# Designs tried in a protein design run: designed miniproteins, single chains, continued (2). Part 112

Each design is a single chain, and the fold is of that chain. pLDDT is the mean over its residues in the fold that is shown.

## One batch from the design tools (miniprotein)

Design m7904
Fold by ESMFold2-Fast:
Structure m7904 (fold): chain A 83 residues (1-83)
Amino acid sequence: PPLELNEKEKKELELFEELLEKEFVDAVLEELKKKGVDQSVIDEVKKNKDDLAKVLEILREIPEFDPDELSKILSEKIKKEKE
């Protein structure tokens, strides 16, 4: 693993991380819809999809949401991406 990256490589890594975060948020949105969470809450998550910390904060306020479900969403996303 390199200790330094040139500026172009850093930008490419940031874009890759943004893509992964977007796919994760999309998986979360699908689960929220399945659980019958209010559309207003789903819309708040969509507005903050580029800020993972804010998305997690919103999820904490959902009474039907539990942390094990988030772990399951992540696990299923990782399994799907393994191909």
Scores: mean pLDDT 65

Design m7905
Fold by ESMFold2-Fast:
Structure m7905 (fold): chain A 87 residues (1-87)
Amino acid sequence: KEKEELEEKLKKILDEMEAIRAAAEILEEAGINKEGAKKAEELYKKVKEAIERGKEDPSTLKQDLKKAEELVKEAKEFMLKEAKKLA
């Protein structure tokens, strides 16, 4: 039960992070948000590191997921600020 819930949360975090990264790349290709693309890439790496750590030790996975969720929230807020500048 617990392992399946954690794996599902991991997939959601990765999907959201990939969407943020894709959005940042689109903005960078348009020449609009190169800084946002770099920020998203850094946060994406942090999320991947947390996930890899959790794979080594499932007992730390809950804490690693909390860190990953915070990083995703930070990325979303950053992307919203950048998008608002364009509006």
Scores: mean pLDDT 70

Design m7906
Fold by ESMFold2-Fast:
Structure m7906 (fold): chain A 89 residues (1-89)
Amino acid sequence: SAAERAKKIVEEGQKAIDILKATAEAFSKYVEKFGEKGKEIVEEIQKMAEELQKALKDPEKLPEVLKEATERQKKLFEEYNELEEELSK
């Protein structure tokens, strides 16, 4: 049913928010090590979490916001890996 699909997508959205918040908190411990670039990544993750939180109130828009957040999260993980590799040399 439409209600069951809406419930599932809202649950997926909440899990994504929880992951983003945990990631931002973990990454904030390394902000000084990564400098301004680390701060920018944390701020972007926090912004993504806020957009998803707003989208939870509109299940019809949530799938699009989740897709965008997933794509941005992959890009942020790539940036994180590059920064960590540069600083580990």
Scores: mean pLDDT 74

Design m7907
Fold by ESMFold2-Fast:
Structure m7907 (fold): chain A 82 residues (1-82)
Amino acid sequence: MEEERKLLLENQPAIEEALADESLPLSLQTQIRLGREIAVLRYIEGRREEAEARLEQVREILAESQAAGLSADETAERIEAA
């Protein structure tokens, strides 16, 4: 927990900035939560590939949602379901 918390704090700003830099149809709360999820996955040894796959999946859902004109809430639901 301590090492995980410290790593999240160290990486959280960069992850949050990366997510916020895009014109995302997501609330700030959802962006922060996704950043935390990705940071946790990266921290766990052997799960770096899962973190990258999750980021790619989120980007795909965002692109599809933007093309379909979906709301922020609908987009968030699709990300959670994936």
Scores: mean pLDDT 61

Design m7908
Fold by ESMFold2-Fast:
Structure m7908 (fold): chain A 94 residues (1-94)
Amino acid sequence: MEAKLQELKEKILEKLREILSKTDLSQSSIDNFVKDFKALLDLIIEHGMTPELQQAIQTLMGLLRKVAGPENQKEIEEFQALLDEFLRAVEASR
């Protein structure tokens, strides 16, 4: 179970870096965004979904959509699908 969650986390973070690499963000901004998202996913693995973590995901997803823009909508949808799969796997691991 742990190995599957780590694999999904790695896929999510790789897709996030791919999306952000297509934006005008500086490398330090990209690294900070990925670090924040990684920390959030790690907390969800450790504690499960809480209202606070759900709000944090919604905030970061909103920021990602704003930064990526409409040209990257398909990539955002693929990212959301990976995130949804991860969240289902976390729920199933309890």
Scores: mean pLDDT 82

Design m7909
Fold by ESMFold2-Fast:
Parts: sequence; C-alpha cells; structure tokens
Structure m7909 (fold): chain A 63 residues (1-63)
Amino acid sequence: MAPSDEEVEREIRENPPAPEKPSGAHVLAAILRAKDEEVAEVGIAVLRAIGDLETAEKAEEAL
C-alpha cells in the first residue's frame, strides 16, 4: 500500500536528505585506511562522480 502523506512527512523529518555532498577528504581517508584496490576503485569513481577530481587524483597517486 502507498504510504500516507503523514508517513512521508515523518520520514523526511526524521531522515532529511543530506543538504551537502559527502566530503572528498572523508572518501580519501576511507580509501587509504582500507588499502584495498577494489575500495580504491569505487572511491575514486565516487569522487569523480561528485566532481572532486583533485581528491580523486590524490587517491590514485597514494596507491
């Protein structure tokens, strides 16, 4: 069944959409901590998708 307008408003109030994109520095730190080639590849793709090309380049150089 479709959720009611009241349930939709409650979900938005409790879990508002993130107003900011995730920090590229946070993604870079996760890549370096994991030291996993697959994690690095996914993280770099995310950085490129959000437009943080400088941090993506740093992640590639660090590995």
Scores: mean pLDDT 67

Design m7910
Fold by ESMFold2-Fast:
Structure m7910 (fold): chain A 91 residues (1-91)
Amino acid sequence: KAEEYEKKAEEYKKRGNYLMALYYSNKATKAKFEAGDYKYQAEAYYNRGISLYNQGRYDDAIRYYRISLDYARQAGDDDLAKRAEENLAKL
């Protein structure tokens, strides 16, 4: 998503269309910010899920791992998504 906007910004810059280059550069920055926020949320919910699992609160851990998985997928964090899926499979 962000990479596609960066590519478009470069293409417009090469064509001398700096206004459109700026427009797509700003879209890329916003997409990266959103992905970073999703990654932060994914890590927070994953860590909370581990804490709940260690306390024997398995139903709560399942809920938090599911939330973490959704955010990880939106962030494109395949490693965190895989870890959440593996922990869900054990419950």
Scores: mean pLDDT 83

Design m7911
Fold by ESMFold2-Fast:
Structure m7911 (fold): chain A 72 residues (1-72)
Amino acid sequence: SGAARRDALLDAMIEEIEERSKTKLSDKERAEVKALLEKFLADVEAGKPIPSQHLEDLEELLRRARERLAAA
């Protein structure tokens, strides 16, 4: 189904983000990233302009994740 394909795409995008950023996300952080990516994909599919806020929110989340990992 479309929902299953979308979920698989989101999971693949999260894995890509972890690999490229060298930041291993917690389950809570993955859920937050998934929500951001879901909104991003919905805007792209609707042909809407992509707001910079999505990238800013993702960068802030990754910054917090890196701080958590550095403290461990």
Scores: mean pLDDT 79

Design m7912
Fold by ESMFold2-Fast:
Structure m7912 (fold): chain A 70 residues (1-70)
Amino acid sequence: MLTEAQKEGAKAAVRELGREYGLSEEEIEELERLIDQDKGGEAARKLAELAGVSEDEAERRLVRGVIDAE
């Protein structure tokens, strides 16, 4: 379970990465909803699929966002 601060960090990372990878606002909002539901793994998988990167890369980038929120 992510803390509120960690969820905000993860959502900020999703917004930044979504903009870099050219995701739509709707796609970014779906990823943010998954994070709010404590489904960080599902969010990382979906981000990887939409961005065309590996699940490991997406997960590492989301974890960086969470760490920045500590």
Scores: mean pLDDT 76

Design m7913
Fold by ESMFold2-Fast:
Formats: C-alpha cells, sequence, structure tokens
Structure m7913 (fold): chain A 99 residues (1-99)
C-alpha cells in the first residue's frame, strides 16, 4: 500500500476501535486489531497500539468520574480489561515479527 493509504486506514481503524470500546464490543475490537495487523506496516501498527493504549488509559480515568451505577462499573471495567489484554497480545505478536 501507499503510505498515505496506510495512514488513512490507521485513522479509520482507530476510530472504529474507539467506537467498539464505547459500544462495549470486544469482538469488534479483536477483529479490528486483526485487520490492522494484516493491512498495516509494523511501524503504523505500533503507532496504532500506542494511540489505543492512551485511549484506554483515558477511559480508565473517566470511569472514576462517570460511573453512576454498579452495572456501569462492571461493564466498563470488564471491557477495559479485555481491551488491555487484546493490546498486550497484539504487542507480543509485533515483538515476535521484529525477531
Amino acid sequence: MEKKEEEELLKKILEEIKEALENKDISKLIQLLEEAYEKLSLELLEKLLEELEEFIEEKEKEAEEKIKTTEEELELGTHLSLARMALSIAKLIIENEKK
């Protein structure tokens, strides 16, 4: 792919990942990470994972301020934990590719 197309794809995947996290759709998050791994260069994939990590950290901080019910606390906490797990797996795959 041309670098411009890869940057556009990175932005699109990031926006869809953010939407998946807002909608509490972990399956969609995993699918989007798989798509990113297949279609993005290692450099852009690392950038995407860095931006995703920052987004998850922001959402964790927001959880303390915006939690209104026990259901909201449980769902948000679970989804953020699963998102961090998916991110960790993706980082391990990238490290293996660098070898």
Scores: mean pLDDT 70

Design m7914
Fold by ESMFold2-Fast:
Structure m7914 (fold): chain A 75 residues (1-75)
Amino acid sequence: HMTEEEKELQKALDELRSLVEKAVNDPNLTPEQKKKIAEIVEKFLQKLQEARDNKDYKKGVEIAKEAIEEIKKLM
């Protein structure tokens, strides 16, 4: 069904979604921090969609991991 690269991308996307959900529900994050996280998510979702459309799953994983690290820096 899915290739190993597709499975890695799906796992990275699941991690990203879980992190965003945690951030949105975190009472210790300011509205400004949450806004910055939303802006990062928007930017990286566009890049992830482009990678997915090109079936470049390795690039997609790299982009997702970058998004995760960028969001963690704001938490």
Scores: mean pLDDT 81

Design m7915
Fold by ESMFold2-Fast:
Structure m7915 (fold): chain A 81 residues (1-81)
Amino acid sequence: LEERFEEVEKRAEEALANGDKDSLRQIAVELDKLIREAVEAGNYELAARVAETLSRVYEALGDTKNARQARELAERYRRLA
C-alpha cells in the first residue's frame, strides 16, 4: 500500500503542477480506493496521508465540499494512528 501510494502521490503532484484536471479526477478515484484499503489494513497513518493528498486534489478540481471532507477524514485518521 505505501509503495502504491507513493507512486500515486508523485502523479498527483505532477498533475497539480500542470493543472491536469482529467488526471486529477482519475487520481481522486485511486486515492479514495487507497484510503479504503489502508483503513481495512488498520494503517491509519497511511490513510491520513492519502486523505491529505486527496483534499489537495479536490481543491484543485474546485470541489470544496469533498476537499473539506477529505481534510476532516485526514485529521480523524491522524488521531487514530
Scores: mean pLDDT 86

Design m7916
Fold by ESMFold2-Fast:
Structure m7916 (fold): chain A 95 residues (1-95)
Amino acid sequence: SDLELGKLWREFRDHLLKAAEHLSFDQQLELGGFVNRFTGEMLRAYDLNDKERLIKLLEDLIEWLRELKKTASPEGQEHLDKAIELLRKMKELIK
């Protein structure tokens, strides 16, 4: 449901903020820019009821976070893993 998607998105954002505390300044800027762009694209796809586009955007965000995770500290990796898990749950709700 839309309410469940909103809850998962808020939990996802909370874990991203915690992960960011364990990233370099350059990585924090890259993460912020990437998430802002994806948020705008997801809003547009959601407004158009484009489920296929929403799923693709979530998959792209998951892959990008998996790459970021490779260079993160153990604490950063834990929060990124939780963020990725929440995005996967959102994808299953949209399907």
Scores: mean pLDDT 86

Design m7917
Fold by ESMFold2-Fast:
Structure m7917 (fold): chain A 73 residues (1-73)
Amino acid sequence: SFAEKIAEEAIEFLKKLYEDYSKNLTPEQREELKKIYDEAIKKIREHKDDVEKMVSIVNEALKKIQELIDKEK
C-alpha cells in the first residue's frame, strides 16, 4: 500500500540520517541522536497506516535533530 511504502521510505531516510550524522558528532550528541532516531522509528511503526501522522513524526524528528545541532553552537 501507499502508507506502507511511506513508512519504509521514512524509516530508511531516518536510518541514513542517523548513520551519516553519527560519524561527525560527539559521543554525547550521538547518544541524543540515537534517542531521537529510536523514538521516531517506534512512532512510525505504530502509525504506519497514517501517512499524515508519519510525515508529522519525521518533521518533529528533523526539528529535534536541528535543535540538537544548534545546542553545540
Scores: mean pLDDT 81

Design m7918
Fold by ESMFold2-Fast:
Structure m7918 (fold): chain A 87 residues (1-87)
Amino acid sequence: LEKALKELVKAIVEAMRNKESEEEIKKRFDEIVKKNKIPQDVADKLGAAASWYYQLLQDGQISLEEAEERLYAVAEALYKEYKKKQE
């Protein structure tokens, strides 16, 4: 799961860097979630965060680097929460 979440964040950030549409980013997101069998609850939470940071980036309120750092932090927090529930 940890590696899959990092792959997902990397793909989102690359799409944002390339100024891809929200629709294209959503498509890549869903493909990686399906390929890596990421739990839908975890995917939904990360997707909500990605949508929020996408809006902040589009409005010039944060840099791409800040969006990347924050998305990796969200992914790490989600992985730690998931791991605790498996104990």
Scores: mean pLDDT 79

Design m7919
Fold by ESMFold2-Fast:
Structure m7919 (fold): chain A 119 residues (1-119)
Amino acid sequence: SEKEKLIKELKERIERIEKKLEEAKSLSVPEAIKTLLEVRREYTALLQEFLKVEPLFSEEERKELFERLQRLGERINKLIAEAVEEAKKQGIDLSSIVSEEDLELLLRIYEAVKKKEAE
């Protein structure tokens, strides 16, 4: 069915993002930061598509996919925060690697993750 096809495509997209997150662990800090920002953009697009098609799904299917997407988003933010922390430890100037807009985003994510870990 069309619904089964959509669920399969969403799950495959989640798995591709998860694979990219694992691959990011083997990269240098600058490359990891750039990759994680790209992955975060892909995640945001995926989340928007999910929200658009979720009314087609059962309550159980929506809950499973939403919880998986929520965990994925939390993992992306945690890896970004860890990469920012590592950049600080290595004395890497993030402003030389990313745009001003991406730098602001990275710092907001870092602060939000650190606040959550302190709670």
Scores: mean pLDDT 89

Design m7920
Fold by ESMFold2-Fast:
Structure m7920 (fold): chain A 61 residues (1-61)
Amino acid sequence: STATRLTAEAELTRHVEELLAQGRVDEAIAFLERVLAQARAQGISDVAAVAERLLREVRGL
């Protein structure tokens, strides 16, 4: 569980950073909104929290 959570967090962060490095801010937001919706639907609270944090950071740009 912990290892899976850390892997998911690292993968989400890397993908968002790649999109932002390319100037694809709207795609990063859309990606995070989909991840957040799916995590909430599945009750995966730790992934939802990571997606919410990243979404706030990206929207603040």
Scores: mean pLDDT 82

Design m7921
Fold by ESMFold2-Fast:
Parts: C-alpha cells; sequence; structure tokens
Structure m7921 (fold): chain A 68 residues (1-68)
C-alpha cells in the first residue's frame, strides 16, 4: 500500500540521513543524496505528481528533524 511505502521510506531515509550526518556530511550534501533517493523511488513505483510531492515533503521533514 502507499501508506506502507511511505512508512518504509521514512524509516530508510531517517537511517540514511543520520548515517550521513554522523560521517560529517553537510546539509547540502545530505539534501542532494535524499533528492536522488526520492527521484529513484518515484520512478520505480510509478508515483503520480501528487504522490511525488508528498514523498518529497516527507523527505524534507526527515532532513529538517535530523539536522535540527
Amino acid sequence: SMEELFQAFEKMVTALVEDLKARGASREQIEAVVDVVVAYVAREENLSPEEVARLRKLAQEVVDRVMA
């Protein structure tokens, strides 16, 4: 389901952002990597523009939370 996809995505991106932060990556570097992941998932799952916007918003919320 879309809900399960978004929950799995949030967990995966949170772990990725935390790992990159621990390695000393800048916010700009982290945002660039996260953008690639969002684009990849959008293509693989054939997401609609509305679903891509929701995924991108979720990714941004994760980055903001971890980098706070």
Scores: mean pLDDT 89

Design m7922
Fold by ESMFold2-Fast:
Structure m7922 (fold): chain A 107 residues (1-107)
Amino acid sequence: SPLTEQYFDDVAAQIMSIVPDSLKDISQKMIDQARDKLKSGASPMDVLIPLLRAIDGDTNPNAYVMGAMAYVNLGNGDTGVSLRALLLDIRQNAEEYRKAAERYLKL
């Protein structure tokens, strides 16, 4: 199933609700670039996986699994819970998140 704009908006809202104020600007830029790619007809997998990998610092293979699960099983509660758990990790590692977001913006 394709990633819908509504689902993307839900993910974007979750990111913005979780990130500290100091990271909101870079998070918004990352979201805007991802949204532009989706609107240009990019595959949800090509957008979602790099976004989640950037958030998780490219070091956690679970970002790939969560991206694939979100794409394949949209509306599955387990996928939503897993994505939320990944995003909540941002609160514990704000500096690494900032570096990851800056790396994503260069893609």
Scores: mean pLDDT 59

Design m7923
Fold by ESMFold2-Fast:
Structure m7923 (fold): chain A 84 residues (1-84)
Amino acid sequence: AEPSIEERAKEVLERAEKVKEELEEKIKQTDDPAEKAKLERMIRSLDALEQILRQALERGDEEAAEKAIAHLESLIEEAEKFLK
């Protein structure tokens, strides 16, 4: 059976938290202000999308939750490629 929207939301939120931890560690290791600013923007974007997803789930807005999950998955993929 396909996972529920709540199960998919849980998985993407756990993955986002892991990626944010890796981005925060990279911020600690960089002396480049431009790279630090880019990493901080990625973390803020992840935080904003996580907030949108949680609010959509609380409201029972399945369409908004689906869009937030898709945007989170896309941003996580971009961040993972950057962390190579």
Scores: mean pLDDT 85

Design m7924
Fold by ESMFold2-Fast:
Structure m7924 (fold): chain A 74 residues (1-74)
Amino acid sequence: ALSLDEKEQRLLGLLLEIEANREDLARVEQLLAEMMAIIEELDPESQARARRGLLQLAGTLPPEVRALVERYLA
């Protein structure tokens, strides 16, 4: 089990990996699945903050990646 601080660091790392691998949709989908698994383990307030941050980042990513993010958050 990860501490809250370790989970937040892992989420930031995954966000940076998504940005770095924006051209590889299969890898982005894998990273999003891992990120969602971590988010689901957080308390409701932390989940809301993480989802908000992910949506903000999605605005800077290619349309195909943004669509994947929106699908995982629905």
Scores: mean pLDDT 76

Design m7925
Fold by ESMFold2-Fast:
Structure m7925 (fold): chain A 64 residues (1-64)
Amino acid sequence: SISEIERQVTIEQFRLLALQTELDLAERRGAPQDVIDRLRREVDETQARVRALDRELEDLKKSS
């Protein structure tokens, strides 16, 4: 379970980096505001997912 959650954290962190890169490129290119807003939403949602998984990992590591 811990190893599975650590794997999920890694996957979500990789996704977050890809989304952050896409957002940066969209902003640099002057993409439409709706595109930027969508990417910001996806970044925020992915960050929230990572934080939730990190908290779950910490809780599991503290349980004995």
Scores: mean pLDDT 85

Design m7926
Fold by ESMFold2-Fast:
Structure m7926 (fold): chain A 100 residues (1-100)
Amino acid sequence: MSPIVQQLEAAKAALEQAIADNASKATLIDELRRLVLHLEGLLHQHPEIELSPEEQAVVDRAMALLRGGRLGELSTEELVALARELLRVADGVIARVRAM
């Protein structure tokens, strides 16, 4: 498996664990940032992967919040909800790459 897929899988596992452990808001933001950046990197490396409009909207929202420094404005519940949506997108992307 490519290093970029391994990095995305590691970031996914770390974010899932942070949610399970009821980690601090700062930890949730750090792990969510890591997942989003690795997901964006994988999509850049694999332009053949088509996101649904719903998946693209989740990624675009997360990237806008990250680039704007606005993740800290979300409540913990809103961060967890966004994280769960991003984890679903990451799972779908990993499955599509593995099927290639």
Scores: mean pLDDT 85

Design m7927
Fold by ESMFold2-Fast:
Structure m7927 (fold): chain A 96 residues (1-96)
Amino acid sequence: SAQAELDALLKKAYEEIEELAKKLGLSEEEVKELKELLDLRAKGLAYKALEAKENKTHELSKEAQTLMDALLSRYSREELKEAAERYRAAMAAARA
């Protein structure tokens, strides 16, 4: 299922972040922040795909459609929107 594929990819990404953190000497707090940013980014991308579909601004790739469907099966539109807003705020703070 799309949800199982997404869960497997996120687990692999988290393991890669932990390995990178060991190599770079990152703190546990920094690792947690990176994992949270990854989650927010994935949800934000799904929300952008949903908006693109609703507004007919462009055709979605099969991969984008699969990501959107997988996250919408687990999260509401409002939860994905909130995650997208939180990701933008975190990126803005990191640049300040």
Scores: mean pLDDT 73

Design m7928
Fold by ESMFold2-Fast:
Structure m7928 (fold): chain A 83 residues (1-83)
Amino acid sequence: MLQQGQQLAQQALQLFDQAIDLYRQGRLDEGDALRRQGIDLSSRAIDLFTQSGDLDLQQQVRQQTQGKLDEYLRVRLQQFRER
């Protein structure tokens, strides 16, 4: 199991959580910057797992990233509706 891939995936999830928190605070530009960084780290983790042939970890990271992006979009839409 690639420690580096797992670390990148964990960092990506933390960045998504921080981005979501920033959106709840109305700090949209800062939240978008962290979301972009989270996507980059998630993509790197997926690439490492693909290279190692670990399809289960690749799928888990994809699913976790999608879940965080869905939560981010929900919070972002709520903030735009409120102003």
Scores: mean pLDDT 80

Design m7929
Fold by ESMFold2-Fast:
Structure m7929 (fold): chain A 95 residues (1-95)
Amino acid sequence: GKKEVEEIGKLSKEAKKKLLEALKKLENVTAAVGMLLWIIGTPEVTDEIVNAIADGDKEKVRELAKDILSEEEVETLVYMAEAIKNKKTELLPVG
């Protein structure tokens, strides 16, 4: 139905769970919440992009996002993947 088509563009429960588990590995809770809110607020971010971020796969994030998001948004997602991979938040954008 129409509701199923509208859900295709939303993050799955599985992708959200994987992202939350990855964010829990970050010591900076404020940065982790900021990343989560940014991802939820950006409808172009797909399950595949979220899975790549949670895996810390910067190359996959860039490949998936480069044609659908601005350069600045792509770099934001790449910083998120790097932070998760290194379990550090010093590479996350502030603002």
Scores: mean pLDDT 70

Design m7930
Fold by ESMFold2-Fast:
Structure m7930 (fold): chain A 86 residues (1-86)
Amino acid sequence: ITIQDILDGINKVTGKDFKLKLAYVNGEKVSLDTPLEVGDQVQVVGKGGSTDWIEVTEDVDGTIAELAKEAVKLETEEIAINVVRP
């Protein structure tokens, strides 16, 4: 799964049109094609707020559903995605 797959999944689940401005892994800017690993912590950031950190698991659909649930609270279409890889 890639960062782009996370964005596409969130948009599909929420019915919103989130636009990704920036993506980071461990503070370094990365492309949307960057693969995610099991155990990665993912956060969606919008103007005025951020989601909680959600762990990437083998259940990709579950990870996307939790991120979508949190992202809908941001009330913004312009987002960034932060990833922390242990």
Scores: mean pLDDT 80

Design m7931
Fold by ESMFold2-Fast:
Structure m7931 (fold): chain A 95 residues (1-95)
Amino acid sequence: LDLAALEAALREALKPLAEKYNAKISVSVGEAYDEILITVHAEVEASKAEALAEEIERAVKEVAASFGLEAEVGTVIKINGDTAYLTIFAFLPKP
């Protein structure tokens, strides 16, 4: 698996969502012990958090599927005032 290609594909897939939701979105791809870990951090208006989280989860799953991988996705949303901080993580088995 080319982790740099996976990260690049994720960045391209998430860019339109950052623009649509006026959100700050960052993505990193790394290796856990026996898994590949995708981590997405997003900062968005609290009222938009659930919709953005759903679209990020969909985009991550679609990108993973394009690499022949099935992603197990989890989401954490922390709200502070009018701002939501999203952490979306996906675990992919190592080939």
Scores: mean pLDDT 84

Design m7932
Fold by ESMFold2-Fast:
Structure m7932 (fold): chain A 59 residues (1-59)
Amino acid sequence: SKVEELEKEIERLRENIARQREILATSTDPVIQDVARHELAETERRLSELEKELENLKK
């Protein structure tokens, strides 16, 4: 179902966010940190959008 697909995607994005935060906490390479920061911001934006879609489907 659409709800199950969104929940699965949200979980993947949460896992990706955790991974990117770990990279930022442990990496000393400024290029890697810049990439991780950019990907983190984009992933957080997408997560917010999918959470709104899920709420709309549960109404």
Scores: mean pLDDT 86

Design m7933
Fold by ESMFold2-Fast:
Structure m7933 (fold): chain A 65 residues (1-65)
Amino acid sequence: MEEIIKEASIETLRMHASLLGAEVEEEDGALVIHTVGMSEEDKKLLEKAAKETEKKTGIKVVVKE
């Protein structure tokens, strides 16, 4: 059950980032969201989503430009 919740949370974050025009990569077991060319508003939304996903899953999420 916890594994399904983790996978769903990660997939939701990936889809949300993609819809906002960000790319998501994996580096050293962490998720990295690339926000180059995005508005400040969209960057802040992804940073909030990333932090919530990190709290739910325990997986490190990093937001980069």
Scores: mean pLDDT 76

Design m7934
Fold by ESMFold2-Fast:
Structure m7934 (fold): chain A 70 residues (1-70)
Amino acid sequence: SSALDAAVQQLVQHQQQLQQQVRDGKLTPDQAAQQFDQAVRDAAARLGVPVSTLEQRVSDRLLAQHQAQA
């Protein structure tokens, strides 16, 4: 579970960095989405978990952060 939590935290930070690069004009939204999708697939393969498991955990963490900023 600690390895999964660490991977989720890294993916959330990576998505935030990709969003910043889109705002800075360094990446298109499509390029950022492709890079993030690849990062999720790589992490899922490394951990031996379904991609959907990581996607759900990342979504849950982002939703919690968004609700805290409301």
Scores: mean pLDDT 85

Design m7935
Fold by ESMFold2-Fast:
Parts: sequence; structure tokens; C-alpha cells
Structure m7935 (fold): chain A 64 residues (1-64)
Amino acid sequence: MSGDYSAAASAAHNGGPGAENAAKAARQAMEQGVSSEEAAKYTEEGARKGGNREGALAAARKAA
């Protein structure tokens, strides 16, 4: 689980204000049936690929 926490923290740290929007999108994905762990993983993946809030949000939406 340490990796998941580190990845989520890294995405939040890198995104700054964008991380808040990514977390909100992840919560909405969880309401549609995605687990919190999966939502965090997709949020981190989006931030890594896009290196910004838009990428993280797109990944979280894809998880839904």
C-alpha cells in the first residue's frame, strides 16, 4: 500500500491546486463503482502521463 500512498501524494504535490480537482473526480468515479484504490491509481497515472491536473482528471474519469 505504501506505493499507492506515495503515488497519490506525488500526484497531489505535483498538481498543487489541480490535485484537489483530481481528488474530486476520483470520488465521483468511486460513486460509479470504482474502488478508492483504483481511483487513486488512475489519478496518479494521469498525472504521470500528462504531468498536470488535466491528465489526472482524464484518468479518473476513465476509471468511472
Scores: mean pLDDT 55

Design m7936
Fold by ESMFold2-Fast:
Structure m7936 (fold): chain A 119 residues (1-119)
Amino acid sequence: DIVDRYLRLAAKAIQEGNYDEAITYLKNAARAASSIKLTGKQTVFYGLKLQLLLGTTYLLSGEERLAQKYIRAGTQGIAPLSFGRMQEYLEEAYQWVVELLPDKRDEVEKVKAWAEEAL
């Protein structure tokens, strides 16, 4: 899955401190997701993983206000596709991201809290 591949490459770049590279992979993930046939559930999960990774990248690069802005806007844009199950999907996406970024758990958790505030 090309979307999953780009999200994993972004996580690896974040782990290595290569934030510009991570943002490039996340932009590629978003473009790939818009070009393939996804179920509503897949759109929500890929969108939440993308938002958590993007927010974490901006937070780690010192751009906390940009992280908050993008996470709130992105979460609000995805929420209608969840049919009221946004909290469940956010928790699953958070667990997936934390498994890839175990050393960045605190930052991912902070970004998850901003996503929850947007709901």
Scores: mean pLDDT 84

Design m7937
Fold by ESMFold2-Fast:
Structure m7937 (fold): chain A 77 residues (1-77)
Amino acid sequence: MDKEVLELEVEAGIHVIAGAVAKLQGDTETALRHYREALRYTREALRIAEQKNEPQSVIDILRSNEAALRAEAERLE
């Protein structure tokens, strides 16, 4: 995986963990903010991966992650 794509997905992962913890504690506003940040990082990672012609398996994983994060954010709105 491209280093920039990997670094963006690590940032997204940190926000996913923080969002999940906030959600479990009933802080839906904090959870939503973290899931939105995770979605933003994953969308940027996907854009860079597509521009750099990363393997289709990487692009498919990023698209799956983007869809899951979008669904979580929409569910909390």
Scores: mean pLDDT 87

